Designed miniproteins, single chains. Designs and how they scored, part 3

Each design is a single chain, and the fold is of that chain. pLDDT is the mean over its residues in the fold that is shown.

## One batch from the design tools (miniprotein)

Design m79
Fold by ESMFold2-Fast:
Structure m79 (fold): chain A 90 residues (1-90)
Amino acid sequence: MSPEEILAALPRARERVLAAGEQGAAAAEAAGNPEAAAEVRRLAEEAARLVEEARRALEAGDYERGLELLRRADELARRAGEITQAAVAA
């Protein structure tokens, strides 16, 4: 994937991260775990922030920084999913 293709995908990626976070938080809350819901929202918001920082880095031509930020965002989104799964399995 080229930097231009990544840049074109980032607004949708940010939207998906926030939507997935809200769905995960709602599921955790419905399972009776408001602490997990709060953590899922926090991780999704941080991941979305990193996606926006990555977009700015890529627009500035700092591809190494942009890709590092996207990797960190992916890790946070993954952790949010794990917390959601644990909360609804309890």
Scores: mean pLDDT 85

Design m80
Fold by ESMFold2-Fast:
Structure m80 (fold): chain A 63 residues (1-63)
Amino acid sequence: AVGLLAQAVRDYTAKTPEELDVKKGDTLLVLEVVDDEWIRAQSLETGEVGLVPKSVIGAVAPA
């Protein structure tokens, strides 16, 4: 299995071009844990890839 699925627990608006816009309830594919505060994820709604704060995601499940 590759990657983890996570659900957004809150809205997040990208502040830089490298960040991902996220809506509460969105399903994200976790691609990489960048550091203690950030992940790289793909939105399964839009297909866009970007950085998301870990505080935006809830529980994770295997993809």
Scores: mean pLDDT 78

Design m81
Fold by ESMFold2-Fast:
Structure m81 (fold): chain A 62 residues (1-62)
Amino acid sequence: SVEEKALEALKKAKEALAAHLDDEPEKIRQTSELISKGEAYFKQKKYEEAIEAFEKALKIAE
């Protein structure tokens, strides 16, 4: 389901942030902001928007 996909994307984004704590401060900030934005969408049950935000966070972190 789209909800399960959003949960997996959230997990991967958080794991990527944790793995790259020594990255450039700007990258850490942008990744954290996108994760927060995605979590806000997830709480609103806007799972497609949440997935997009989490995938953008992953792209920056990786």
Scores: mean pLDDT 80

Design m82
Fold by ESMFold2-Fast:
Structure m82 (fold): chain A 95 residues (1-95)
Amino acid sequence: SSMDQDNLNYIDYIFQSMRDRGRTLDRPVFRSYALQAITDGLYIGSQIGDDVTQQVRDRFRQILRDQGVPDSEIQQIIQQATQITQQIQQWINNL
């Protein structure tokens, strides 16, 4: 659908924004931004499907690794973002 394509385009924008902000922001500020950006990307991916969600997760892991974030912190950020995304989905489903 056109909405799925718009969502994919927005996810690509988030990837580009994360790469740019990883170069320009102080690392603690970038980490806070990364948590929000990954949460947004995973949520949007979940609206398309599980395969897209997994690809989005793997791409964010790669971006964070390329930015020099330690693997332990990458795991923590991805886990936190996944939990937030699941909570948002639960809240919406219960409205």
Scores: mean pLDDT 85

Design m83
Fold by ESMFold2-Fast:
Structure m83 (fold): chain A 87 residues (1-87)
Amino acid sequence: KDEVEELKEENEGFLATLKYLAEAGDKEGAIKLLEDKLEEVKKKFPENKEAIELLEEALEAAKKGDFEKALELAEKAFELAIEELES
């Protein structure tokens, strides 16, 4: 229970930071943030393949400058990760 709540807070913080960097036009910072999060998820939750794939797609969208798509994909990845932990 506490672990799921902590992960939700971490994910909300990540999304807020990604949105801030996107609004500031910091493409490099947004890409770096997504790369670091993708590596963290691969290390901590390697069995969550669908969330990993969505984060990889979010990273690709960010590299193309589509930060709206990157944010949507990252949010969906985190929703799926939380659902799997709650199930």
Scores: mean pLDDT 80

Design m84
Fold by ESMFold2-Fast:
Structure m84 (fold): chain A 72 residues (1-72)
Amino acid sequence: SKKEHLEAVVKAVGILARQGDGEGVEELLTNTAESMGMKKLLEAAPEAAEAARQGDAEKATEIVKKAVEEDL
């Protein structure tokens, strides 16, 4: 389901952010947002990627969760 897919995306963001992989987060979120028509997630992708570059997994996942809720 869309919900299960988005839950998996949030988990992946957390893993990438713990590794400091901001590029991976930006690519994942941009591709997800484009494929699912999620404008708020697309707008939030740079901010989530920046949090991930800093290794802040809690902030990165919170940004993504908020954007997903605003798109639903």
Scores: mean pLDDT 86

Design m85
Fold by ESMFold2-Fast:
Structure m85 (fold): chain A 78 residues (1-78)
Amino acid sequence: SVEEEALKEAEEIIERVGKSPSFEDQVLAAFLEIALAIAKLSGDVVGGLRIMARTAEEFGHTEEAERLKELADRVEKA
């Protein structure tokens, strides 16, 4: 499903950010993991992806933020 594909790609984004040795990127990865876990528990995947996108943007990860916005839009449209 579109939702399952979006969740998988969000997990891949978290993994890439988490591979960075910087403390800031490790903190971002942890925040994104928490947001994704809450999205899965609540069933609000669109809301979760949008919060993840905003968080990534605030940390200066503009490319990852834009991709997370695209994932949210795809799930919302489906």
Scores: mean pLDDT 88

Design m86
Fold by ESMFold2-Fast:
Structure m86 (fold): chain A 100 residues (1-100)
Amino acid sequence: MEEEKKLQEEILKRIEEFLEANKDLSEEVKELIEKAKEAVKNGKLEEALEYLIEAAKLLTKEAMKDPNKDVKLLARQIAKQLHLIGLAFEVELAKRKIEK
């Protein structure tokens, strides 16, 4: 349906905006976000959500190891933003399952 395509386009836009705003992410975190983006393109929305959650977890874990408090603060903010994208995605997916 048209709404399915619109959801995919909106989530892809949010992921792309997130990557553009956060170019200093580790290669491992970027790889997980790119996998999420590819999953969205392929209509695998639940798989995409899983990759976004793993990216946020990895980012938080990496930040906790850094002695620089500003890096930790920035990473926490980025991880929260990524969780919010994932949560919005999960809510929309749940609504669609209920309406079917």
Scores: mean pLDDT 71

Design m87
Fold by ESMFold2-Fast:
Structure m87 (fold): chain A 76 residues (1-76)
Amino acid sequence: MMDGVGRAAERVLKAVAPEAEVRVEVESPETLRIEIEGEKRRRALVSRERATEDAREIAEAYKAGEEPSVETEDLS
């Protein structure tokens, strides 16, 4: 089960991009895996310290059709 940081990141993703399918998973003790899927599928590994900020950035960039400043992988 995700801890409070993972749940907060998922909540931010869903708030910014409610029409996209989002997933947040614990990748390592220091890292979360964020996926956002709609017209494109993107995945990012984010540090727990910046998880909510990076989640917002990823979701806002996705919604705008822009490249996020956070490093992401295109899975399309």
Scores: mean pLDDT 76

Design m88
Fold by ESMFold2-Fast:
Structure m88 (fold): chain A 118 residues (1-118)
Amino acid sequence: STRLDRAEFLAFLRALAARVGVPLPDSVIEAIYEETLRLFDEDRDGLISPRSLRIGVGVLATVLAENGYEERAYEIAEKLLDPFGTGVYPRDFFLEVARDAGLSPAKAEALYDALSAR
């Protein structure tokens, strides 16, 4: 499956935050998961689709600001969604984050391909 369950999504966000040098507490990672489900889980199954991973910097920044990051919220959101400032999510970086999160190589590649297809 190209979808992430709760545990996989939380692990992915934790690994991503660590890789970009912004460690986030579990409470903030859980808040990002809940808001992603609220906005994008059309099937109401608790699974995060590749489409749902295309959250905007403004949505992520709002969750971060509500959880104590205040004026740094946009900086952190941009760093999580565009870690190199290029407008393109680097494949190798994404696959390393997915590996750190315990995702299989096949699932990580399928997820990245689906996410980058649009």
Scores: mean pLDDT 76

Design m89
Fold by ESMFold2-Fast:
Structure m89 (fold): chain A 70 residues (1-70)
Amino acid sequence: MALVERIKQKVEEILNDESLSPREKALQLEVLLGLARMAAAVDRSLSPQEKEELLAYVEEAVERERRRAA
């Protein structure tokens, strides 16, 4: 639970940072996605559904900012 909320909060902080370009936001979110994948792989307290939902949330944010940077 706390891990999921912390990752989601970090995504929102990146998305709401007006000093960052869409390209810079996409790059930071890609790094965060990599960290989220590693955390999900070793976490034994989250269900498979919770892991899938967490990764999908971060992936959606990456795709959105990539589209804005294009």
Scores: mean pLDDT 82

Design m90
Fold by ESMFold2-Fast:
Structure m90 (fold): chain A 76 residues (1-76)
Amino acid sequence: VEEGEKALKEGDYEKAIELLEPLAEEGNPRAQALLAEAYLKLGDKEKAKEYAEKTIEVSTDPAIATEAQRILKEAE
């Protein structure tokens, strides 16, 4: 997750997706939220909504859930 987050912060959204997608598919809510943001930054609103919704469903961290809700709204 840390390597994918770093790639996202550096603006390397394609690398972030590559690193975060396997972790997001395993159900990691932080990876799902970061992946949703990466897709949103690339303009893929459909994928951003999908991963943001998954994050909200599985996350117990209010900060992560709030971030996912923001991404979901922006991806409308």
Scores: mean pLDDT 76

Design m91
Fold by ESMFold2-Fast:
Structure m91 (fold): chain A 107 residues (1-107)
Amino acid sequence: SLTARADELASRAREAEAQGKDLFEVRTKDPEVAEELLAAIKASTDGGALLIDFDEVTPEAREALLEGAKAASGRIAPLGVAFDRVTAEQGRALADLIVNASRQPLP
């Protein structure tokens, strides 16, 4: 189901882009789903797509996510991830994951 979630996010991203939107809102209330999504993002390091809904995160988490997305740009397109309530720790963990993904060499 996590793979299905990732595919759904990608489809929504394509639809949002076609409508002239840069990002689309994806919200999760389930910590288990959030953890699985982060694992899927890491697993998709080899040309994966990442969309981060910065409007749904706290200012502190947004800054951490923006920094991570910047580092990952060019290799990984952002994938929409938003939590009902994102803490600074959650945002930094996600940013760190994105940065680590961008540092891994392509096969």
Scores: mean pLDDT 47

Design m92
Fold by ESMFold2-Fast:
Structure m92 (fold): chain A 120 residues (1-120)
Amino acid sequence: APSSIDDVFAKTLAFMSTVLSPEELAEFKANLDAVKAALDRFLTEGKAPSDADVEAMLESLDLLARAEEKQGNLEMAEALRALREKLAAEKNRAVALNRFIGALRAVVTEDRALLDLLLA
């Protein structure tokens, strides 16, 4: 069965805690908490993510790309940067949120093919 979204967020944070500096980890956690709150509002209230919520997604993708690069996963880092640019251009904020959650799943499962699908 696919991991719950709460499990995906927890595993992403656990991974990032092993590779990021304390300052970068604090920034990542703040952005991830904001996106998690935006997801909850979307699922419970049907509210689309705000501009601030989208910015939190973009900053999270930048830090994920740095973490993958630090581990030597250069192809994953490049794909995350490409997804960040695609998400920045996305006008449908619900689609942006779904792409972001997919990126977290791809990182947690080390699934490059899933990340490539999100770029299509």
Scores: mean pLDDT 85

Design m93
Fold by ESMFold2-Fast:
Structure m93 (fold): chain A 120 residues (1-120)
Amino acid sequence: SKEEILKLLDELEAKIKAFKAWALEQFKDDPELAKKIEEIFEEALKTVKDIKEAVEKEKYEEALKKLQELNFLLIEAYDLAINGARKRNDEEFIKKVEKKYEELKKLIDEISELIEKEIE
């Protein structure tokens, strides 16, 4: 339902905000990397708002397209964070980045499936 999709989008937004805050704290000693990560997460959060608006207007095809754009932004953020973690040779940090990304990916997949069911 539309209400279920919006609830999951709220959860996704909260997790993206938490991942952003965590990543910026972890990379505080690398201001150039921190800035790039911040910019990508800000674009991702803007994209979540656009997806919510599309869902509220029942423009589900547009919502799916924007969800795909969000997924590419999160992959870019993940690649920057994981490469930063690898440079530190910190296996625990690498695992934390992977877990946070997997949580976001699972939510995106669930949201995508629910939106696809509304397209008819």
Scores: mean pLDDT 87

Design m94
Fold by ESMFold2-Fast:
Structure m94 (fold): chain A 46 residues (1-46)
Amino acid sequence: SIDEELEKVQKELRDLAANADTISPEEAAKRVEELMKKIEELRKKR
């Protein structure tokens, strides 16, 4: 469901923020943008 996908993406974003020091700043920024795009797409389907 859309709610399950949204929860999954939000969890990934939270985990990324908690572990930002383990990856490069460029990779972190790219992942955040990808996750934010997924959240917006899911919100449009609600």
Scores: mean pLDDT 78

Design m95
Fold by ESMFold2-Fast:
Structure m95 (fold): chain A 64 residues (1-64)
Amino acid sequence: MPSSVELAEEFARAGDELEAQGNLETARFLYEMAYRIYARELGEDHPRARELRAKAEALRERLA
């Protein structure tokens, strides 16, 4: 059974793959899901949580 953090890494990895394929909307959603899990488990100030949030926000800006 994956831990919540392992699940978040799976979402982040899927997001990276979809971003590379140009599927920016789904990639953004996956980064947001990964961020929420990291923020809850390790805190919003955790470097990985901040990185995932930044990736999601960058894609949201590109999609606007």
Scores: mean pLDDT 83

Design m96
Fold by ESMFold2-Fast:
Structure m96 (fold): chain A 68 residues (1-68)
Amino acid sequence: DDGARSGRAAAEAAAGGLGGAAASTGKYQMFKASDNPEGAEYGRLGAEAGQAGDTAAASEYGRLAFEA
């Protein structure tokens, strides 16, 4: 039960909070253009979305970067 409440709070923080955006951008920095140009492009878009506070879009771009 605590896990469900904490998970929802984390998701809400990610969707509209600075903490979530910062976490998303940190993860996407792992995708450098020299290592994976396609994944890096999605990672860059995710990082920009995260910095703009759109962590939902950042998470989607991160998933696309991983699939690329």
Scores: mean pLDDT 57

Design m97
Fold by ESMFold2-Fast:
Structure m97 (fold): chain A 65 residues (1-65)
Amino acid sequence: MSKLVALEIRAIAIAFEYGVSVRTEYRDGKVVVTLRGDPERARAAGEAILEEAKRLGVDVEVRVE
């Protein structure tokens, strides 16, 4: 499995656990994750996604709207 696809699956799972909406895109060899919902939960989900990306060695851009 591609590391990018693995990160996308984990980002979706993390967003679901935190109760926020998620949108994922592939751009310039990285995953762009956009999170929407409660600001505190979205920020916490974003931090968890950044940690997962670091663990997988994948570039990620996290946006909170």
Scores: mean pLDDT 83

Design m98
Fold by ESMFold2-Fast:
Structure m98 (fold): chain A 57 residues (1-57)
Amino acid sequence: LVKVKTISGSNLAEIIEQIEALGGQITKVINDNLFYALVPIKNIEKVKMINGILSIE
């Protein structure tokens, strides 16, 4: 389980689609810039490279 923070003004729907394409699952959306997801360990670095992702913790 990772906490995902996005850049303000990013397209959240597009970011979510890219995470899901990498086998991720969004578990909880806190606001437009912060949500929790389950991400396969093998794909965590690819998620970090998604345009609009600020941090993953």
Scores: mean pLDDT 81

Design m99
Fold by ESMFold2-Fast:
Order: structure tokens, then sequence, then C-alpha cells
Structure m99 (fold): chain A 75 residues (1-75)
């Protein structure tokens, strides 16, 4: 995944609109590229654990599993 796409997805995960945050998390999960895990891991973990919208948390958790498997949740 190119750096511009990573930057756009990271920005989307921090958007004030929960629909935009959910779309960004779904896009990471749909891509399933393990190279996206390292640059987006912090933003995805923050979204999965602390986002006020349960749909955003579910999408971020699914994205973490898709790009890194269960091991992505450990480290």
Amino acid sequence: MDPATIAALRAGLRDPDPAVRRAAALAVGENGDPSALEPLREALLEAATHDPDPAVRAAAMQALIAVGGVEALRR
C-alpha cells in the first residue's frame, strides 16, 4: 500500500464523522495488506478500543484481524 493511501486512511480513522472513520477501517480490512499494519496499527488499536461508535470499533477490530490475524492484537 502506498504512503499516500496510508496517510489518507490514518486521517480517515481520526475524522470527526463516525461514518468516515468506519469507512477508513473497512477499507484497511478489505485491502488486507499486512504492510498496512505497522503504519496504521496505533490508529486501528485506538479506534478498536476507544472509539465512541460501536460500528467503528467493530470495523477497526476486523481490520486488525484481516491484516495481522489474532497476533496483531497482542503486539
Scores: mean pLDDT 75

Design m100
Fold by ESMFold2-Fast:
Structure m100 (fold): chain A 66 residues (1-66)
Amino acid sequence: SAHLRRGIELLAQGRYEEAVAEARRAIAEDPTLLEAYTVLGMALARLGRLDEAAAVGREGRAIFPD
């Protein structure tokens, strides 16, 4: 998705708050897009929001339960 690509670019640029917004939009478009949860979790971790990053990681893992 365009939002996922934008989120990845913003994450690479250190624009973490904007990367969070774009990753959340990507998830809203396709909640099965595991990569968007990864981008969101990484951006949250870089912002020091470690509890939210951990929660997003667990949510992403739940999309493909074994």
Scores: mean pLDDT 83

Design m101
Fold by ESMFold2-Fast:
Structure m101 (fold): chain A 78 residues (1-78)
Amino acid sequence: MSPEKREKIRQAAVYFAAGGILLAAAEIEGSVELAEDAVRLAEEAVRLAREAGDEELVKLAEELLRRARELLERLRRE
């Protein structure tokens, strides 16, 4: 694995973890702002995982993004 690909996988994993933490916080607090931040981090995780060609990480990040978008839509309706 190239240093560039490895770095992108590391960055994708960090964004994925941070996005998951913010998603959990958004659910607990009912925060639109935290849900918006979770969406942004999940989108970056998907982008980096796709660039790295890590199919498993892409699948995980896309699932996180879907959940974050669902929560954001729900909170915006309240």
Scores: mean pLDDT 87

Design m102
Fold by ESMFold2-Fast:
Structure m102 (fold): chain A 86 residues (1-86)
Amino acid sequence: MKIILTFKNLTEEEKTYYKELAEELKKEGHDVTITEDGDTLKITIENVSTEQAIAYVLVAIGLKLEGNDVTITIDGDEITITITFP
């Protein structure tokens, strides 16, 4: 499976934080691609197990329940999670 995490309206500090988390995933052997566009950060994780994909979706649901603007889209083996910060 493929997970695409899109973070929007990030401060510079928030962008650095999520970028560092993505780099740690990459160091652990995950197939991670990081793309920056202004205040938007896109993290693509390839070859994700079903169990890992479920974990990402559950975290996204948790953020949505905390009042964050979160959209989850599932298209075959690709899951896109878009999080827009205040």
Scores: mean pLDDT 81

Design m103
Fold by ESMFold2-Fast:
Structure m103 (fold): chain A 70 residues (1-70)
Amino acid sequence: MARRLVIEASVYHIAGAVYKLTGDYEKAIEYYEEAIRLLEEALAVASPEERPEIERELEGAKEALKEAKE
């Protein structure tokens, strides 16, 4: 379950980055927020071995969201 949520979050993170590159910061923010939501859901159902990877991805998504809001 967690792996599927991480893959889905990665797709949203990539889409957010594309929108940021094209100057659509509003869409970038929406996609980064969805990536964060999916990663937080993944973290809730993750095994102890999966948590460090998900936490790293979550930090990346949160940083991207912060940059898009500036």
Scores: mean pLDDT 82

Design m104
Fold by ESMFold2-Fast:
Structure m104 (fold): chain A 92 residues (1-92)
Amino acid sequence: TPETLGDEAVRAARNGKIEEAQRLLAEAVRRSEDPELAIEIARRGYDTFVSQGKLEEALEVLMAALREAERPETISGLIGLILRVIGEMLDS
């Protein structure tokens, strides 16, 4: 399920497995028919990387998810998270 993939992506992110986190999050977004769920899964990944100071990794994971997003609402939500990461990077 998208939720299971999202949980696995967050776990991979917590363990520093960036490439695996990117793959799992992109797959979760691709399988999510609900834009709110897709955005929430992406936000959990974002929060995990940002809390660790891994801003470049947060950006890479969100960009991978954006490439798989087809719904306008999901695209908009992901762009919002990407802009937030860029803001954090500029404040560093």
Scores: mean pLDDT 79

Design m105
Fold by ESMFold2-Fast:
Structure m105 (fold): chain A 60 residues (1-60)
Amino acid sequence: MIKKTFKFENILKAIGAALGAIGEDPEAKVKVEGTEVTFEGKDDERGRRAVAYMEALAKG
């Protein structure tokens, strides 16, 4: 399992990241708390893709 929390610069980016992660891995659990997004999913291709997407968005 992958469990990782990302912090974004604002709430809109956090929501966008959560929606993108769900799109890449619809079986994952994604929780949004203000500017923080927590991803919990399988360590598979979809999960790794969702994490990579969120990492890229968080870095700018």
Scores: mean pLDDT 83

Design m106
Fold by ESMFold2-Fast:
Order: C-alpha cells, then structure tokens, then sequence
Structure m106 (fold): chain A 57 residues (1-57)
C-alpha cells in the first residue's frame, strides 16, 4: 500500500517503493503517481519521471 511505499522509499529500497506506488497509482492515487515520478527522477530516469508526474495532475 501507500504507507509501505513510503517506508521503502525512506529506507532506499527503490524496487519495493516502485512496486507499491505503481499499484496505488493504478488505483487512481495521484499522490502515489507523484511519488513514483520522484523515485524515477532520483534514479535519473527522466522520461519515466515526467510521465508519472503528468499522471499526478
């Protein structure tokens, strides 16, 4: 869930954070889409980051 994604992101577990935020974003959670964009941005995946930030609006 969203909380599990946040805890994974704070721990630096980007793989688990991505999985959790993707699942929540697929359910229409805009905050999870924005955080998924942030994770991809932190990983240097700028095109994926942009796509997820656009889904967050």
Amino acid sequence: GFKEGIEAYKAGDYESAIKAFEEEAAKGNRMSAALLGQVYFDLGKLEEAKEWFEKAV
Scores: mean pLDDT 84

Design m107
Fold by ESMFold2-Fast:
Structure m107 (fold): chain A 94 residues (1-94)
Amino acid sequence: KLEPIDWGVEGRKPEEIAELIKIFAEEKLLDPSVSPEARANAVKNLTDFIIHNPEFAKYVVPVLLPYLEKLSKDSDPVVAEAAKEALKRIEELL
């Protein structure tokens, strides 16, 4: 299971956190060797982070949206559903 990630918000600029999230999405969220449940949980955790940290949303959302759109078309229904729900929640925030 992917552990909740401390993005180091107190010590990092929003742009640095966006870059870390991009790397995480490319290396973990799109990795088919990571379990569908772990990837779905990571998507939910990232969405919760964005909602609870609106000051970072303007930097993180543009970086994360392409990956969520790709994941919403994933062959695994658990991952696809989590990504679709994340897109819906983020759209309501913006």
Scores: mean pLDDT 78

Design m108
Fold by ESMFold2-Fast:
Structure m108 (fold): chain A 78 residues (1-78)
Amino acid sequence: MSEEEREELYREQEIAFARMIMAIGELEEDLEKALELYREAARRARELLERYPEDEEAKEVLEEAEERIRELEEKIAE
């Protein structure tokens, strides 16, 4: 496997993993646990964007995770 092929595989796997974490967070009934899961997904998406700034999938994951973090923080505060 070339370095280019390895980089693409790594990127795809990390995006899939972040999306899986978000799916688990969506099913989580504990708001604090759900918040931590979405924060982890956002952190992973940010790390991918630092390495691959033009990755549209990573940007989408980050945006979705940040929106859910906002909603959960508001709900926990009330």
Scores: mean pLDDT 83

Design m109
Fold by ESMFold2-Fast:
Structure m109 (fold): chain A 66 residues (1-66)
Amino acid sequence: MEYRVKNTGDATSLAAAALTAMGTPGVEVTPIGENEFRAKFTGSEEQAAAAVAAMSSIPGVEVTPL
């Protein structure tokens, strides 16, 4: 699964989302803009879903499937 993660709040929100993604086994995080990164999950679907839910719970962070 591959997701676009975008910051609509402050830079701290995006940093928290990136740390959450990087803590997930089998993730690849690629910056695609100043306020955006791409997260590709190669591990379990359950781990990917948990990471997406955690990132989406951060104020000012939007997670969109690619």
Scores: mean pLDDT 78

Design m110
Fold by ESMFold2-Fast:
Structure m110 (fold): chain A 67 residues (1-67)
Amino acid sequence: SGLDELNDLMERSSPEQQRALSQGLHDLFSGGDVEEVIERTRELLREAGASEELVEEVEEALRRLGE
């Protein structure tokens, strides 16, 4: 599930990347637009030094959760 994938991603992320993920999740579950949240979270992750692979996996997980 998207939640299981997201938990795995959190465990593989730096503290800065975990903060970006946590903010994205908070915004998503607070009624934020899915695509807008994904775009913002991708930007924050890249700024925190995340690989493009990690950014892509996070996008997929957030998209499944926000369906």
Scores: mean pLDDT 81

Design m111
Fold by ESMFold2-Fast:
Structure m111 (fold): chain A 101 residues (1-101)
Amino acid sequence: AEEAARSARGAARAAEAAARLAAEGASPARATLAAAGAAIAAAGAAFMASRAGEEAAEEAEEAAREAAEAAKAAAEGDLERAAELAREAAEEAEEAAEEAE
């Protein structure tokens, strides 16, 4: 449970950083790279959460999906949507961390 919680918190921080970069009007390339990093972190957290329990796994899976959508939006130049989706991914990853404890 503790390892799953740490992974989910890491994913939440990565998603928050991606949301901040997109909101600050970073280039699409930088925003896409940050969102992709958040998606990778969220996917790792989802894997770890699957060992902690069903509720933690569901929240982590949702975080991974939203982070991936944020990366796609950033790649398409939609930084406003990328920031919104990355923020949602951060909130879901934080909830996954709480469920995994």
Scores: mean pLDDT 72

Design m112
Fold by ESMFold2-Fast:
Structure m112 (fold): chain A 56 residues (1-56)
Amino acid sequence: MEDIEKIKELLENLKKRFEREVALARQQDPAAGERLSRRLNEEIKKLKEEIQKLLE
């Protein structure tokens, strides 16, 4: 269980990094930033689902 808590913390840190990258991308190219935001949110959801499956 403690390893799972560490993984969740890493995912939260990853989300914060993604938010920063998306913000920077939006400043350079708003359309690209929107696409990046969508892709990264989808990746995070997929990772959460995979973690749940590993826990069974």
Scores: mean pLDDT 76

Design m113
Fold by ESMFold2-Fast:
Structure m113 (fold): chain A 98 residues (1-98)
Amino acid sequence: EDALRLVKSAIETAKKAIEALKQGNVEEAIVYITFALILVTEGLKDPSLSPEVKEKLEKARDYLVQAGNAAEKGDVETAIKNLEKAIKYLEEARSLLE
């Protein structure tokens, strides 16, 4: 699958996770975080990625893991902050793929 499409889907999914957390729907947010993590992990399997794109996706993956852990502990504030950081790195990766 096209890495650019996976990154775009991960951005939109992570944004839905933030919206779910803001509404108090923590279980729904964890589902979205998990799906965004799957999308980023699949994108990282592309052997044609530049080292710069790979680094951005690895940072996004690490922030998505931290967001999931915070959400599972009920730390909504920390989960949102880590999701915002993940989105930042995904947007940077998207810019490099276009």
Scores: mean pLDDT 89

Design m114
Fold by ESMFold2-Fast:
Structure m114 (fold): chain A 62 residues (1-62)
Amino acid sequence: TEEQEKLLEELRKLAEELAKMFAKYLNADSYKVEEVDDRTLKATFKKGDKVYEREFELPEEL
């Protein structure tokens, strides 16, 4: 729904902010935030040979 899409956009913005803060804390080489599905965002951080992942999930009910 449109409301669900708006909440996902807000969640994505929050995830981006958290990802930036976490990347700075880790001194990560790179990071990205991706949409895994219509309710799930995944943040990926790379530092050397190590990869760290975090998922943010939008609630089923709105």
Scores: mean pLDDT 73

